# Designs tried in a protein design run: designed miniproteins, single chains, continued (5). Part 6

Each design is a single chain, and the fold is of that chain. pLDDT is the mean over its residues in the fold that is shown.

## One batch from the design tools (miniprotein)

Design m16177
Fold by ESMFold2-Fast:
Structure m16177 (fold): chain A 91 residues (1-91)
Amino acid sequence: AVEEAVAAGKQKGKDEAAKLWKKSPAEAQKGKQAFVDKALQNAAKYLGLGLGGKGEEGFAKALGYLAAIDTLTATMEAKREADARAAALAA
């Protein structure tokens, strides 16, 4: 359950990064922030459900959302740094 939720979260983060990659840098950053905000709200809700009696099911879903945020953030930051470096070297 936990492993499946985390794997699904990582895949969701990768899929969102690929989608945002097709947009302009400004739109990609805006889309990233919107995704992070929603995922954090969902993680907080499921963490609360886990603490409130749902136990492992709630914690697993919360971890999945956190994994999605981490994967998206790392992927987008790596691309932003690579693009900035390429732009600087191309001048």
Scores: mean pLDDT 78

Design m16178
Fold by ESMFold2-Fast:
Structure m16178 (fold): chain A 75 residues (1-75)
Amino acid sequence: ASVAEGERLWATMFSSKDVLVSAPEVPWGPPPAGAKRASEMASAEELAENLAKYYPFLRETLSDSELLAIAAWLL
């Protein structure tokens, strides 16, 4: 998975007319208590796991490799 693939997957997932996406910021409100910002992550793998933990709909919608691609793009 590449940074470009992560960007494409994010845009596809949030391309509905009722969802505003602001790259590189996540479109959901403030992160849940205890969640780290992308800039505080040591790796794309750590960010992908953190995204899945605090935004479970991503894990339900995306594979681990797709989550990693999005994490690599956000990092």
Scores: mean pLDDT 59

Design m16179
Fold by ESMFold2-Fast:
Structure m16179 (fold): chain A 78 residues (1-78)
Amino acid sequence: SDLEAAEYIKEEVSKKEKVTKEELGKLIEEAAKKYGLSGEAASILSAEILQEMDKKGSDVLTGEEAVEAIEKAIEELK
């Protein structure tokens, strides 16, 4: 489900000190293959991640910043 995919991404990024845009893209792809992810959910996840990166002015987020962006996406998906 979309929520299971998003929770998986959240758990994986929470283990990292820093997460790049490329690593986040890979995690979204892996979550989609493992749990299924709708185009709408993928778009919401991508939008929240990009917004956090734009706010920071960097293509690199801390694990905590990435978790925050994904939690916003999860709230939108509920």
Scores: mean pLDDT 82

Design m16180
Fold by ESMFold2-Fast:
Structure m16180 (fold): chain A 127 residues (1-127)
Amino acid sequence: SMLDAIIERAIALVKRVIELARQVSILFEDALENERSKLSDEQIFLLQSAIMLSRYLILTAERALANKDDIETLIKLLGEIKAAHETIIEFANVILPSLSPSQAEQLQKLVAEMQELNAEIDRILAE
């Protein structure tokens, strides 16, 4: 059915979000450990905030996948993912100028993936 196809797409998207959030957390934790002296107090705060938000997304996404028959919770989660990605992207733009070239390239790739996932969320929610 069309509904089953939409649910399958939403589940696949949520699994991609979990992996993306893990990559964001690892990158930002690495920046805090290895580049801290190059970061402003604001950038340190935003990195810590983005790590916490990414961990929250992983936890809530994993809980939703454990109860994937609850369609309403899954749909609500997609909206929460979109809002969280928008916040992380804003933080990333402030942090980006202080990162190493390698970290900056990796972060830009993760930001692009968050934007692609948000576009897919909009498509799923429009159906």
Scores: mean pLDDT 88

Design m16181
Fold by ESMFold2-Fast:
Structure m16181 (fold): chain A 90 residues (1-90)
Amino acid sequence: AARPPPVAGGNFLSDQEVADLIAALRAAGDERGARILELYDRYVKATDGDERAAILAELAELLGLDPATSTEGEILERTVKLVRELKAAY
């Protein structure tokens, strides 16, 4: 059965956890991971669909997905998986 994306209603990280993880990623030289986490945080705080669509397009490009053919669910699933892996590593 289809399930909604885990981030559809918000972020599972606090503002402090996001800031700390971005700082840790940049200190480790993972600029791509830091940018993906920054965009994910901006996505969950976005108030309209146009802003979310713009953020999803940039996330898709950073993940190596085609933003024109990838669904919101596919982009968010890969983003959340990566963010969880980054949180587990740090």
Scores: mean pLDDT 75

Design m16182
Fold by ESMFold2-Fast:
Structure m16182 (fold): chain A 93 residues (1-93)
Amino acid sequence: MAEASRRLLEALVSGDVEAAREAYRELLREAKSDNELILEIEIVGGVLRILEAVGFEVSEEAKRAVADTALEEETSPAVIAAVHNALGLPLPA
């Protein structure tokens, strides 16, 4: 897991919306390909599902902020879909 992915997880669990946005932007800058970015996003999603399963509350506002940032940064449709799926959000139209 990349350092930015760890920071993203921390921000999502703490509900720090701005930290979540910044961690996602860092992950975008560090990833060498869409496939690498999707892999890191899926790892984050898998860890979030485990945390939620054991009783952690994850901020829905921070999740939506990350998804909105993915749309704002003009990422590929595959990356946008991966972000929404990983965070348990409905896919955009």
Scores: mean pLDDT 82

Design m16183
Fold by ESMFold2-Fast:
Structure m16183 (fold): chain A 75 residues (1-75)
Amino acid sequence: VSRQELLAGSTLGVFFIQVAVLRRTKSSNEEIDRWYKKMSARVEQMKKQATPEIQKQIEEEFARIEKMIQEIKDT
């Protein structure tokens, strides 16, 4: 549990940093959409390996990332 929790948190942390970079570099909406599709596929892979509690955490953090992406597109 602790190991999977730490691993999932670390991976999602990298995704947050990548979203911050996309915002800072003024990436196009098309580039953001392509990145999002790749990230969504990776999140699904992580969920397949996770316990139900870790899956909930992954879903919640991914929802936050989705909101950040929407904010970037709206700017």
Scores: mean pLDDT 72

Design m16184
Fold by ESMFold2-Fast:
Structure m16184 (fold): chain A 77 residues (1-77)
Amino acid sequence: SKRDEILEETKLMFRLMALGVEADFLARKKPEKAAEAQALKDEVDELITRLKNGEITNEEARKRVDQLQARLDQLKA
């Protein structure tokens, strides 16, 4: 339903916002990782824009969010 689609998009938006905040924090805390963290933040911001504009499906956005989360976790290691 449209309601379920809006709820899913909202959940993905919150996940993306959290990833962006964590990437920004990582860039400040680990200067040696700043360029990689900034690149991840830029991809998060682009995905937010594409999701808001309906340029990407919720299913595709979920896969991208999962990939970005894995990459952030690797950078934090």
Scores: mean pLDDT 88

Design m16185
Fold by ESMFold2-Fast:
Structure m16185 (fold): chain A 100 residues (1-100)
Amino acid sequence: NKKKAIEIIEEWKEKAIELIETIEDPEELAEGLKKIQEETMEELSKILDDETLKKIAEIMNLMLQEVTELFRTLPKEEAKKKGIELIEKAKNEMIKIINE
């Protein structure tokens, strides 16, 4: 069900952005992002095929690595802005895959 998969991805995006806006500690942020990624992948595994799941997991893993590097290397306000942009980009890429 493409519609339900898109709803799950939209919920993941909202949770990820909230974590970026509310968590001050980079390690707590990374832990929080990993937790919501694992929860999201669990829900998607019930409705998507293995090929699509693998592509989505790759996008989420790349985004997580990039966001954690931003929070390690950039000033906080710039890291938040770029982190939100990366989450939005990942959401759009995953929705594109689901719609293919």
Scores: mean pLDDT 87

Design m16186
Fold by ESMFold2-Fast:
Structure m16186 (fold): chain A 64 residues (1-64)
Amino acid sequence: SDEEIKKELLDYAKKLQKEKKLTPEQQAEVNSVVDRVIAEGLRLGLSLEQMKQKVETVITAVVE
């Protein structure tokens, strides 16, 4: 279901944020973009794996 996909993506994002030790400001930026990725991904019918890749790319860009 969409709710299960959303939960898994949010859990994945939280795990990556913790592993990369993001600051509160970086966490806020990532959370904003993750919400957008979930909304657009579900609208476009992207797979869970495609959405996970987009989330990972965003977190990496914020840390760099």
Scores: mean pLDDT 80

Design m16187
Fold by ESMFold2-Fast:
Structure m16187 (fold): chain A 74 residues (1-74)
Amino acid sequence: SREELEKELIEVMSEAYELAEKAREAGLLDVARELQRVVAEGLRLISENASDEELRRKIREAREAIERAKRALE
């Protein structure tokens, strides 16, 4: 449902936000900026009532960015 998609996007954005702070503390500024961009884009899609397909695409992109960030922080 739409509500489940929005909840999933919010959860993914929350993880990206926390990971961006860790990246910033580690001096990985490019990684932190990528994660912050993901959060900003997700918030915009919700505020603009973007399509379910756009939300699903953003969730996938966010998860990929999170995995890249986790590898950079290892």
Scores: mean pLDDT 88

Design m16188
Fold by ESMFold2-Fast:
Structure m16188 (fold): chain A 80 residues (1-80)
Amino acid sequence: AIIEIELYGETEVVERAVERIEGILQTVIPEAEVVEKRLEEGKGYLKIEVPEKDVEIAVEIARGVAEEEGVEKVEVRVIK
């Protein structure tokens, strides 16, 4: 499955959140593959492929890290 994660907020906060999401996903889901990563002023985008069984945990990680880092808005989309 493909998961798209969009993060909005202060650039430094967004960059930290994207880096932590990527690192944790690679640790928890070894099969996770980063398809696309874009960092812009105030916006981060991460597109990642995960096994279907790991979609729920991947979404929880993305949302949890975004909240812990103080991201203003997070959008997660699952493509099947």
Scores: mean pLDDT 85

Design m16189
Fold by ESMFold2-Fast:
Structure m16189 (fold): chain A 90 residues (1-90)
Amino acid sequence: ELSLNQRLILLESRAGVLKIHYTVLKKYKENLSPEEKKLLEEIEKKLDEIDALIAEVRAETDPAKRAALIEEIEKLIEEIEELLKKIKAL
């Protein structure tokens, strides 16, 4: 059984991997199609949302509220993973 703090650390690790993929794609942004560029912009917005939610989890003392924020971060990570798959399929 993972604690909320352990779950947060694992999510930060997963978000870090997604940021690396985003950074590589952004380096070659000029070579991307207009559709791929739009997906990349959606990924950037969701990564910014994850960073904001991680800050909220760290400030939150209520375990139930922390659990809800962690679940929201998990959903955003899954959404970014799907957006990255769409870019790979193009």
Scores: mean pLDDT 86

Design m16190
Fold by ESMFold2-Fast:
Structure m16190 (fold): chain A 86 residues (1-86)
Amino acid sequence: AEEAVKIAEEIAKKAEERKWYESAEIAREVAELIKQIKDEEVLTVLAESLRKLKENIDKMSKEHLLEALKQILETVKKIVKEEKEK
C-alpha cells in the first residue's frame, strides 16, 4: 500500500510541476483510493504499473499521461468497489 501511494503522489507532484493540474488531481485521487485496497497482490501490481508510468513520464505528452491516469483511476475504483462487496 505505502509504496503504491508514494509513487502515485510522486506522479501528482511531477504533473503539478508541469502545470498538468488535471493529471495531478487524478493521481492524488488514485493515491487516496489505493489506501482502501487490502489485497497485497493487487497492491504489488499497482505499484509496478505506477512505477513504470513514473519512469516514462518524461516521454509522455500531457494528453497521454492524463489518459493513462484516467484508465488507472477507473481500474482502482473497480477494485475498491469489488473489495467492499466481498
Scores: mean pLDDT 82

Design m16191
Fold by ESMFold2-Fast:
Structure m16191 (fold): chain A 91 residues (1-91)
Amino acid sequence: SKLASEEVLKELAEKFAEEALKDPEKSAEELLEAAREAEEAAKTADPEMREILLRIAEELRRLAEAVKAGDKEATAEEFRRILLLQSEAVS
């Protein structure tokens, strides 16, 4: 069910937040690099995929800010949003 899938996404996001906050500066740096890679991929993508990639990049930058701030709840929420955007991109 959709509810069970949402629970799995929440659990994954919470585990990600716990791990990322063990080394927030390194985790934020890796996320900013991922955002740059998404922005680069967007340059050669078709308009629909470009929009999705740019949104993923923006959410990765917000995720990096939440991680750097040490905000576990914001980190989990932003990561969940990224997982949802990625599922739309491959559907």
Scores: mean pLDDT 82

Design m16192
Fold by ESMFold2-Fast:
Structure m16192 (fold): chain A 71 residues (1-71)
Amino acid sequence: SRAARVARLAGVSVGTARRAIRLWRESNEQISPAELAKRLGISRGTASRLLRAILEVEIEEGIRLIEEAVA
């Protein structure tokens, strides 16, 4: 799942990754690392890593879908 990939990349539990993805989507993909850290009760460093991991997974999925469509 996306949550499991995000969890592995950010070094957090799948539950934390799932909550982070939910908050990111609810904010129209505009949540700051500071706000994410506050809402999840984690460090800003972990929140920054989570947001980077979410974006990385979304970009990878988008690229893969485009590659599959043109193959």
Scores: mean pLDDT 81

Design m16193
Fold by ESMFold2-Fast:
Structure m16193 (fold): chain A 75 residues (1-75)
Amino acid sequence: MTIREVAERLGVTPEQARRMIAAILLHRGLITPEQARKVAALPADATLEEIAKVAGVSESTVREIVDLLERNRAG
């Protein structure tokens, strides 16, 4: 699964999707501001595995954040 695929599922742009993922990881205290910046700078083709590597978290953690975003669908 890529950032583009997450964006399609959420009904947002890839830029919005990566910022949302980075913001939730940062607000949960799971990553540093520097790691959040790196996540927000990833290309749309970046996979959840690449997000996990850049953020220093497990792919399962990133998948949980994506699932949370899909459930909440807040405009």
Scores: mean pLDDT 81

Design m16194
Fold by ESMFold2-Fast:
Structure m16194 (fold): chain A 69 residues (1-69)
Amino acid sequence: SELDKLLSEFEKLLKESVENGDTPEQLIQNAMKFVNKVVETSKLSQEDLDNFLKRAGDLLGEKLRELRE
């Protein structure tokens, strides 16, 4: 599904950001740019968009916790 594809791309973006040595602030900025692009350009249903935002938030939170440890 498009939802699963976007979540996979988001997870890859977070992983690449961490591998590049980005700060937590840079990681948040990169994540927010991706989320904004999805909101503005995707044809996701409201239910899929809500699911994307929830899962994207969870994934970002997990990576931020890893960077603080």
Scores: mean pLDDT 82

Design m16195
Fold by ESMFold2-Fast:
Structure m16195 (fold): chain A 91 residues (1-91)
Amino acid sequence: SEEVKEIEEAIESVPEEKRPSLEEAKKKLGEVLSKEEIDVKELVKALAEYAVSVYPTLSEEEKEEFVTKLLNYLKALDVPVEEFIEEIKKV
């Protein structure tokens, strides 16, 4: 999928020194998901930070599967891929 490749390229373009720790990213994502009313903008930002932090820990096969599942989740939330890529670039 072209969209999967665009997300992968965006994640890979983030410098190592700018990547949040996986533990910190998991905590932030968990906090957003634990709210009774989820703010989609906060969720997208937390997902971008999580994606950037987890991606380097994955094998090549796991990377494609992860990004594919992430893309499907974004589509279920009616979040444009372009908006998610912008949040990745802000990391």
Scores: mean pLDDT 85

Design m16196
Fold by ESMFold2-Fast:
Structure m16196 (fold): chain A 68 residues (1-68)
Amino acid sequence: SELKEALGETLELAEELYRRLGETERGQRALEEADALLQKAADSTDEKEKLELVKEAKRILEAALEEE
């Protein structure tokens, strides 16, 4: 499942960001934004919307890891 794969990758990135930058303002903001998107994905009944929200959360987490 593309959704299951994307969610797994996104959660792994969130754990890495929390471990490396969780006590920084940048890390906290990115984790908050990603969490909000993941909550919206969980509440959605549309599989395509879920996937797009999870992918957006992944992009936010990846960007935060690159801009220490």
Scores: mean pLDDT 84

Design m16197
Fold by ESMFold2-Fast:
Structure m16197 (fold): chain A 100 residues (1-100)
Amino acid sequence: MESEKAKKEYEALDEEEKEALFLIYEALEVGKDLDPEELEKEMKEYLEKVRKLDFEKLKEIVENLDEETKKKLEKEILERIAKKRKVPVEEIEKIYREGR
């Protein structure tokens, strides 16, 4: 998929579809110690039940995003995690950077 097409697809996501994408990334960050195949299966089953987006389409969009849009997505995910954990975004960003 072209990066421009991936960016357009990402920007076209509604709030519910974005929520699904955020949950997938949150699961990847929290479940980093899980078997990758098992985690992928769980995410696929979740998306199939929601019936909004399939796992392959979301994966293709994310993998083909330009660096600027990918950084924006990562920031939104970190802000969501920070809000859920009731901590400053800077604290979550520090943990994320130390893990890379």
Scores: mean pLDDT 63

Design m16198
Fold by ESMFold2-Fast:
Structure m16198 (fold): chain A 68 residues (1-68)
Amino acid sequence: MSYIFSEEEMKIVEEIAKKYKELVEKGESVDNIRKEILELIEKNIKNPEAKEAVENVVLMGTQALKEE
């Protein structure tokens, strides 16, 4: 990772991570989890570099849920 998050941006990332865990625990589909989280990123992160970095982390995380 080349982008360094601020303390405020890290809090937003933590809230997004909490939402991701809640959706996984609810048994939501991977596609629906991805959609919900990407929409949350679009709303809460305005810095393009931070947005891309968080989106990439989420995409890698959702890929790890696919065990096929």
Scores: mean pLDDT 70

Design m16199
Fold by ESMFold2-Fast:
Structure m16199 (fold): chain A 75 residues (1-75)
Amino acid sequence: GPRVPMSPEQFEKLKEGIEGLAKVYDELPEEVKKKAVEHLAELIKTHTDEKQQEELLKFIESLNKELAEEIKKLL
């Protein structure tokens, strides 16, 4: 079947981690940005359902639009 949803606790912890990343994203070296985007895209594809993916992408866009767009390219 489609991707299994992450637990609410795991999802909130993921959002907290992403919030921290989004706040410093623009200051990161290009190679670190690339690795962070690749890691997040893989995590989203593997460990979130469609509803969680949509909620998470909207959350990321509210924090850092460039980070959200780069992740979307890999989904």
Scores: mean pLDDT 84

Design m16200
Fold by ESMFold2-Fast:
Parts: sequence; C-alpha cells; structure tokens
Structure m16200 (fold): chain A 57 residues (1-57)
Amino acid sequence: MTETVTTLPPGENTVTVSGAGGTRTLTIVNSSAQPQVATVTADERGRVVGLSVTPAA
C-alpha cells in the first residue's frame, strides 16, 4: 500500500494517485474554511482503499 499526503485548500480539490496498475483521479471537497491534510491510501494496483482528512496543524 502507498500513502499520498496532500494539503487541500478550501473548496474542490483534485488529487491524482499513481500506482503500477495506473492512475486514478479523485475530487475531494473541503467544505471547511481552513486547509485540511488528506491522506489517500492506495493498494499495489493504484486503487484507493482509504481516505482520512485532518486539519492542517
């Protein structure tokens, strides 16, 4: 599994995850007025198997 960590500003954000099996694009909406940190977990094929979002510290 591969973890991709990115900062999401408020609003709609596009996150691209690449694996050996290809590339997946996710749209993540941050409805908060503050930046959030997203952790996207992908398997060995580039499939998204987990997503967690926490406030930017």
Scores: mean pLDDT 75

Design m16201
Fold by ESMFold2-Fast:
Structure m16201 (fold): chain A 83 residues (1-83)
Amino acid sequence: MEEAIALAVRAAREVAETREAVLEVPGHLPPAASMAVAYGIARGILEAGAPEDALEGARVMLADARAGLSPEELAALEAALAA
């Protein structure tokens, strides 16, 4: 999970800076970790105001990841993204 959180933070920041959607999730991550990375990407897209098509997908992705992650995983991810 630590690697996924670090990747999520990096992806969110990169998307916010470039305004480009980052769609790559490393295939070696377990499902929960992949959802954490997707959550970070979605958060970055929404904050950047990326292309309209990406905004719709990001809202869905954010909701799905929030529902699929444990409260502890979500709390750790939210804390890292807020820093």
Scores: mean pLDDT 71

Design m16202
Fold by ESMFold2-Fast:
Structure m16202 (fold): chain A 58 residues (1-58)
Amino acid sequence: MSEEELAAELRRLSAEGVARGLSEREADQIGTRAYLAWAEGRLTAEEALAWFRAQVAA
């Protein structure tokens, strides 16, 4: 997965999280954390997306 694809998917999931009752601020913070974890090499793109989904589900 490219950086652009990951960023696009995180933005899409952020919008879905907001539609489900997350604040825009919370969704942006979760998305930023997932993106930084990927950029630092701590998570794969798939792991970053899975982590974001888990945060929204909690």
Scores: mean pLDDT 81

Design m16203
Fold by ESMFold2-Fast:
Structure m16203 (fold): chain A 117 residues (1-117)
Amino acid sequence: AEAAAEEFIAGLRERDAERAAAGFRRLFTRLLMEEMGLSEEEALEKVRDLARVILDLVKANDYEGAVELLESFVESLPDDSPFREPLRRVVEALREFLETTPREEAVAFFEAFLSHL
């Protein structure tokens, strides 16, 4: 969980959509399989759906909605989940990215990000 979260955060900070996608895919497939009992195939489909929803919210200039979507995963986890703290750091990094990145660049980033999932 930790290493995958760090890879996603580094991808956001460096504007490396492929790296961000690799970290996101690894973090969320593990989370969905281990905490929610999904198969690997179901988890991969949900990861792509989640990325698509984030892109749509960014296109709509609904940055708070994009952040709240990921915060909802944190709130759904048990207090002792190993994903809780890594996911909180992911939420903060996404907020910083959206606050500091022009909309056109954020849209292009998440379009590239989705293409690597």
Scores: mean pLDDT 85

Design m16204
Fold by ESMFold2-Fast:
Structure m16204 (fold): chain A 70 residues (1-70)
Amino acid sequence: GEELVAKAKEAAEKEDFENALKLATEAYNKGDKAGAYAVMGAIEEKLGNTEKAEDAYKKAKELGGEPIEL
């Protein structure tokens, strides 16, 4: 859950997007869907994929999550 989202955020801040996406996927599979989408949005934002970031943040918000800033 939240621990995996935190680790995914740290990986993304280090520009280790492969591990960040893996950790976000693990968080999603453990039921932290809102946190997983928030981290995925932050990764896409950092990669310059604004539309994908907006879609991910919208899904995170719909699930009661908060956007993550990197």
Scores: mean pLDDT 77

Design m16205
Fold by ESMFold2-Fast:
Structure m16205 (fold): chain A 63 residues (1-63)
Amino acid sequence: SLSDFVDSSVEVKRTKDKVEIIETGKANTAEIYVASLKATGQDEGVKVEKKDGVTTVTVPIEK
């Protein structure tokens, strides 16, 4: 819901080899993004880690 977005934060970190998306809160932005990658077959090498209320998605950008 919209209320979940206002109580959430998303940080994006890019290196030459990967992108990390770090989400804190109840908005499922990182999960929706991963679901879209799976739906298009672009989820190769993608890692999802949930720890201490923080979701981190690591996406490789070179292959």
Scores: mean pLDDT 70

Design m16206
Fold by ESMFold2-Fast:
Structure m16206 (fold): chain A 93 residues (1-93)
Amino acid sequence: SLDLLEIYIGEKTAKEAEEQGLTDVANKIREAIKNRDKQAFDEAVNEYRKKLGISEEDAKKFREESLKIYKENPDDIDGVIAENKKLMEKLKK
């Protein structure tokens, strides 16, 4: 099941995908959030990562850094989102 943080991050990710012209990916993320479908959510996010040219190793590093930022700022969701966006930009080809 999707937690509140995953839903919030996912909505921001869908908006970014749409802004990049990846409307199909944005719609898949939004549909997964609507249905609280964790598997569909993970698949849509992974598809977005592949379209951005982010490798599986870089995605793993991103997840580790994202978790660290969240642990340091558990009550600052907006700050966590902003830092996660910066990490994602560093991983783009």
Scores: mean pLDDT 72

Design m16207
Fold by ESMFold2-Fast:
Structure m16207 (fold): chain A 118 residues (1-118)
Amino acid sequence: NPEIEKLKEEVRRLAAQLPDPRLQQTFLSQVEDIERLGKSLLEQGVPQEKVDEFELRMLELLREEVRLVLNNGPIEKLVEVQERIEQLLLELGLISPEEAEERIERFRRALELQRQRS
C-alpha cells in the first residue's frame, strides 16, 4: 500500500528530527511494532483491507504525535493522542487494558524527562 509506505517514511523522517534520542527510538520502535502487528493480523486471517486501515490509522496518529513533540506541544495533548493509539490496539484485542495504561504512563514519563532536560 503506497499510502502506508509514504506515512512510515514521513514518521521516520519527523522522528529523526527529534533532539532526544530516547523519544526518537520510541517512535521508530512504534513504526516497527505497527508493521509486526499488521503481519500478525494477516496471519490470523484478518483481510488485507482491514489491516491496511488499521496501519493507516495508527501511522496517522503517530505522525500527529511526532509533530506535536517537534512543536513543543502540551504533554496533555500528546497523552491524548497516545490514548487514541492504545484505544485502537484495545479495540482489536492486541493489548490488555493494563498494558495500555503502562504504555501511556511510560510515554508520559519519557516526555516529562525530555522537558526537564530542555
Scores: mean pLDDT 83

Design m16208
Fold by ESMFold2-Fast:
Structure m16208 (fold): chain A 55 residues (1-55)
Amino acid sequence: MKKLIEVYIQSDDLDAAVERVERIAREKYGMKVVEVKYETDENGNKIARIVLEKE
């Protein structure tokens, strides 16, 4: 069974934040990004939901 980890990131530059998470996950933890969704909360903060899968 593959293990999935879901993380939420809030940032003014979500693209840069997502790229950084993908790089760290791949290089340090042997995980890949399988899904990224961009959302906003009720306060208008930009957030990204990232799903990681261990390869």
Scores: mean pLDDT 77

Design m16209
Fold by ESMFold2-Fast:
Structure m16209 (fold): chain A 66 residues (1-66)
Amino acid sequence: MLSESDRLVLEEIARKVKTVPSNAELADIKRNYGLQGTLEEMRQEILKIQNEMGVEDLKKAVEKVT
């Protein structure tokens, strides 16, 4: 399982990337940051964060237009 510190690193990455990274990109991130867990766990965490950000962005867009 990903640690709390791993999750913080993945949150920063999720905010900077427009799309979910490939397996090769995730492997490089895991190596460079010393993250625990599997590439699939990393991908799911990034997807979760991006979905949460997407909901927030949609809410802000609706509030500005409506």
Scores: mean pLDDT 72

Design m16210
Fold by ESMFold2-Fast:
Structure m16210 (fold): chain A 79 residues (1-79)
Amino acid sequence: MKVRFEAVFESERKAKLAAAHALFTGSVHVDKVEVEFEGNEVKVVGESKSLEDAQNFIAGLESIAKEMGAKEVKVELEE
């Protein structure tokens, strides 16, 4: 299973904080996590063999986006 998350924030600082938090959350919930940060945009890719872990990771990413005030959010789960 592969989780893709993309978010746009109001500032580069908020994007950096969200990226750091996403990396930490991924390290707990999924087998592999990659985080890319560019300007005010964050892209996260997580890979898990467990649907439950993938869903927990998505919930964590959505929480981060809400707390950091994301302007745009896209989440996809691929099997």
Scores: mean pLDDT 84

Design m16211
Fold by ESMFold2-Fast:
Structure m16211 (fold): chain A 100 residues (1-100)
Amino acid sequence: SELAIKTLEKAKELVRQGKLDEARNLILGVIEILKTVDTPEAKKAIELLREAIDYLNQGKVDEALRKIDEAIEVLKNVKFTDEQISKLEELLKRAEEALK
């Protein structure tokens, strides 16, 4: 999904700005939406995003960014419903506000 990828790119921007709480909350929001998809690709993306959060909690920023990039690659093969897309649009708007 283009929106899921854009949302995670904004999470990377938040990480680079040191806005780690906002980045973590955004990633957790994406994980909750992915839980409703229930595909092997969505489960792999959840695993990678949980690893990213673990690295952020350890202050390992470069490793966290790498895991987000790996999740973005997996998400290219994930299809979302209109309801899931609406939730991703809300997360993206929240991310854009946090980047101001």
Scores: mean pLDDT 88

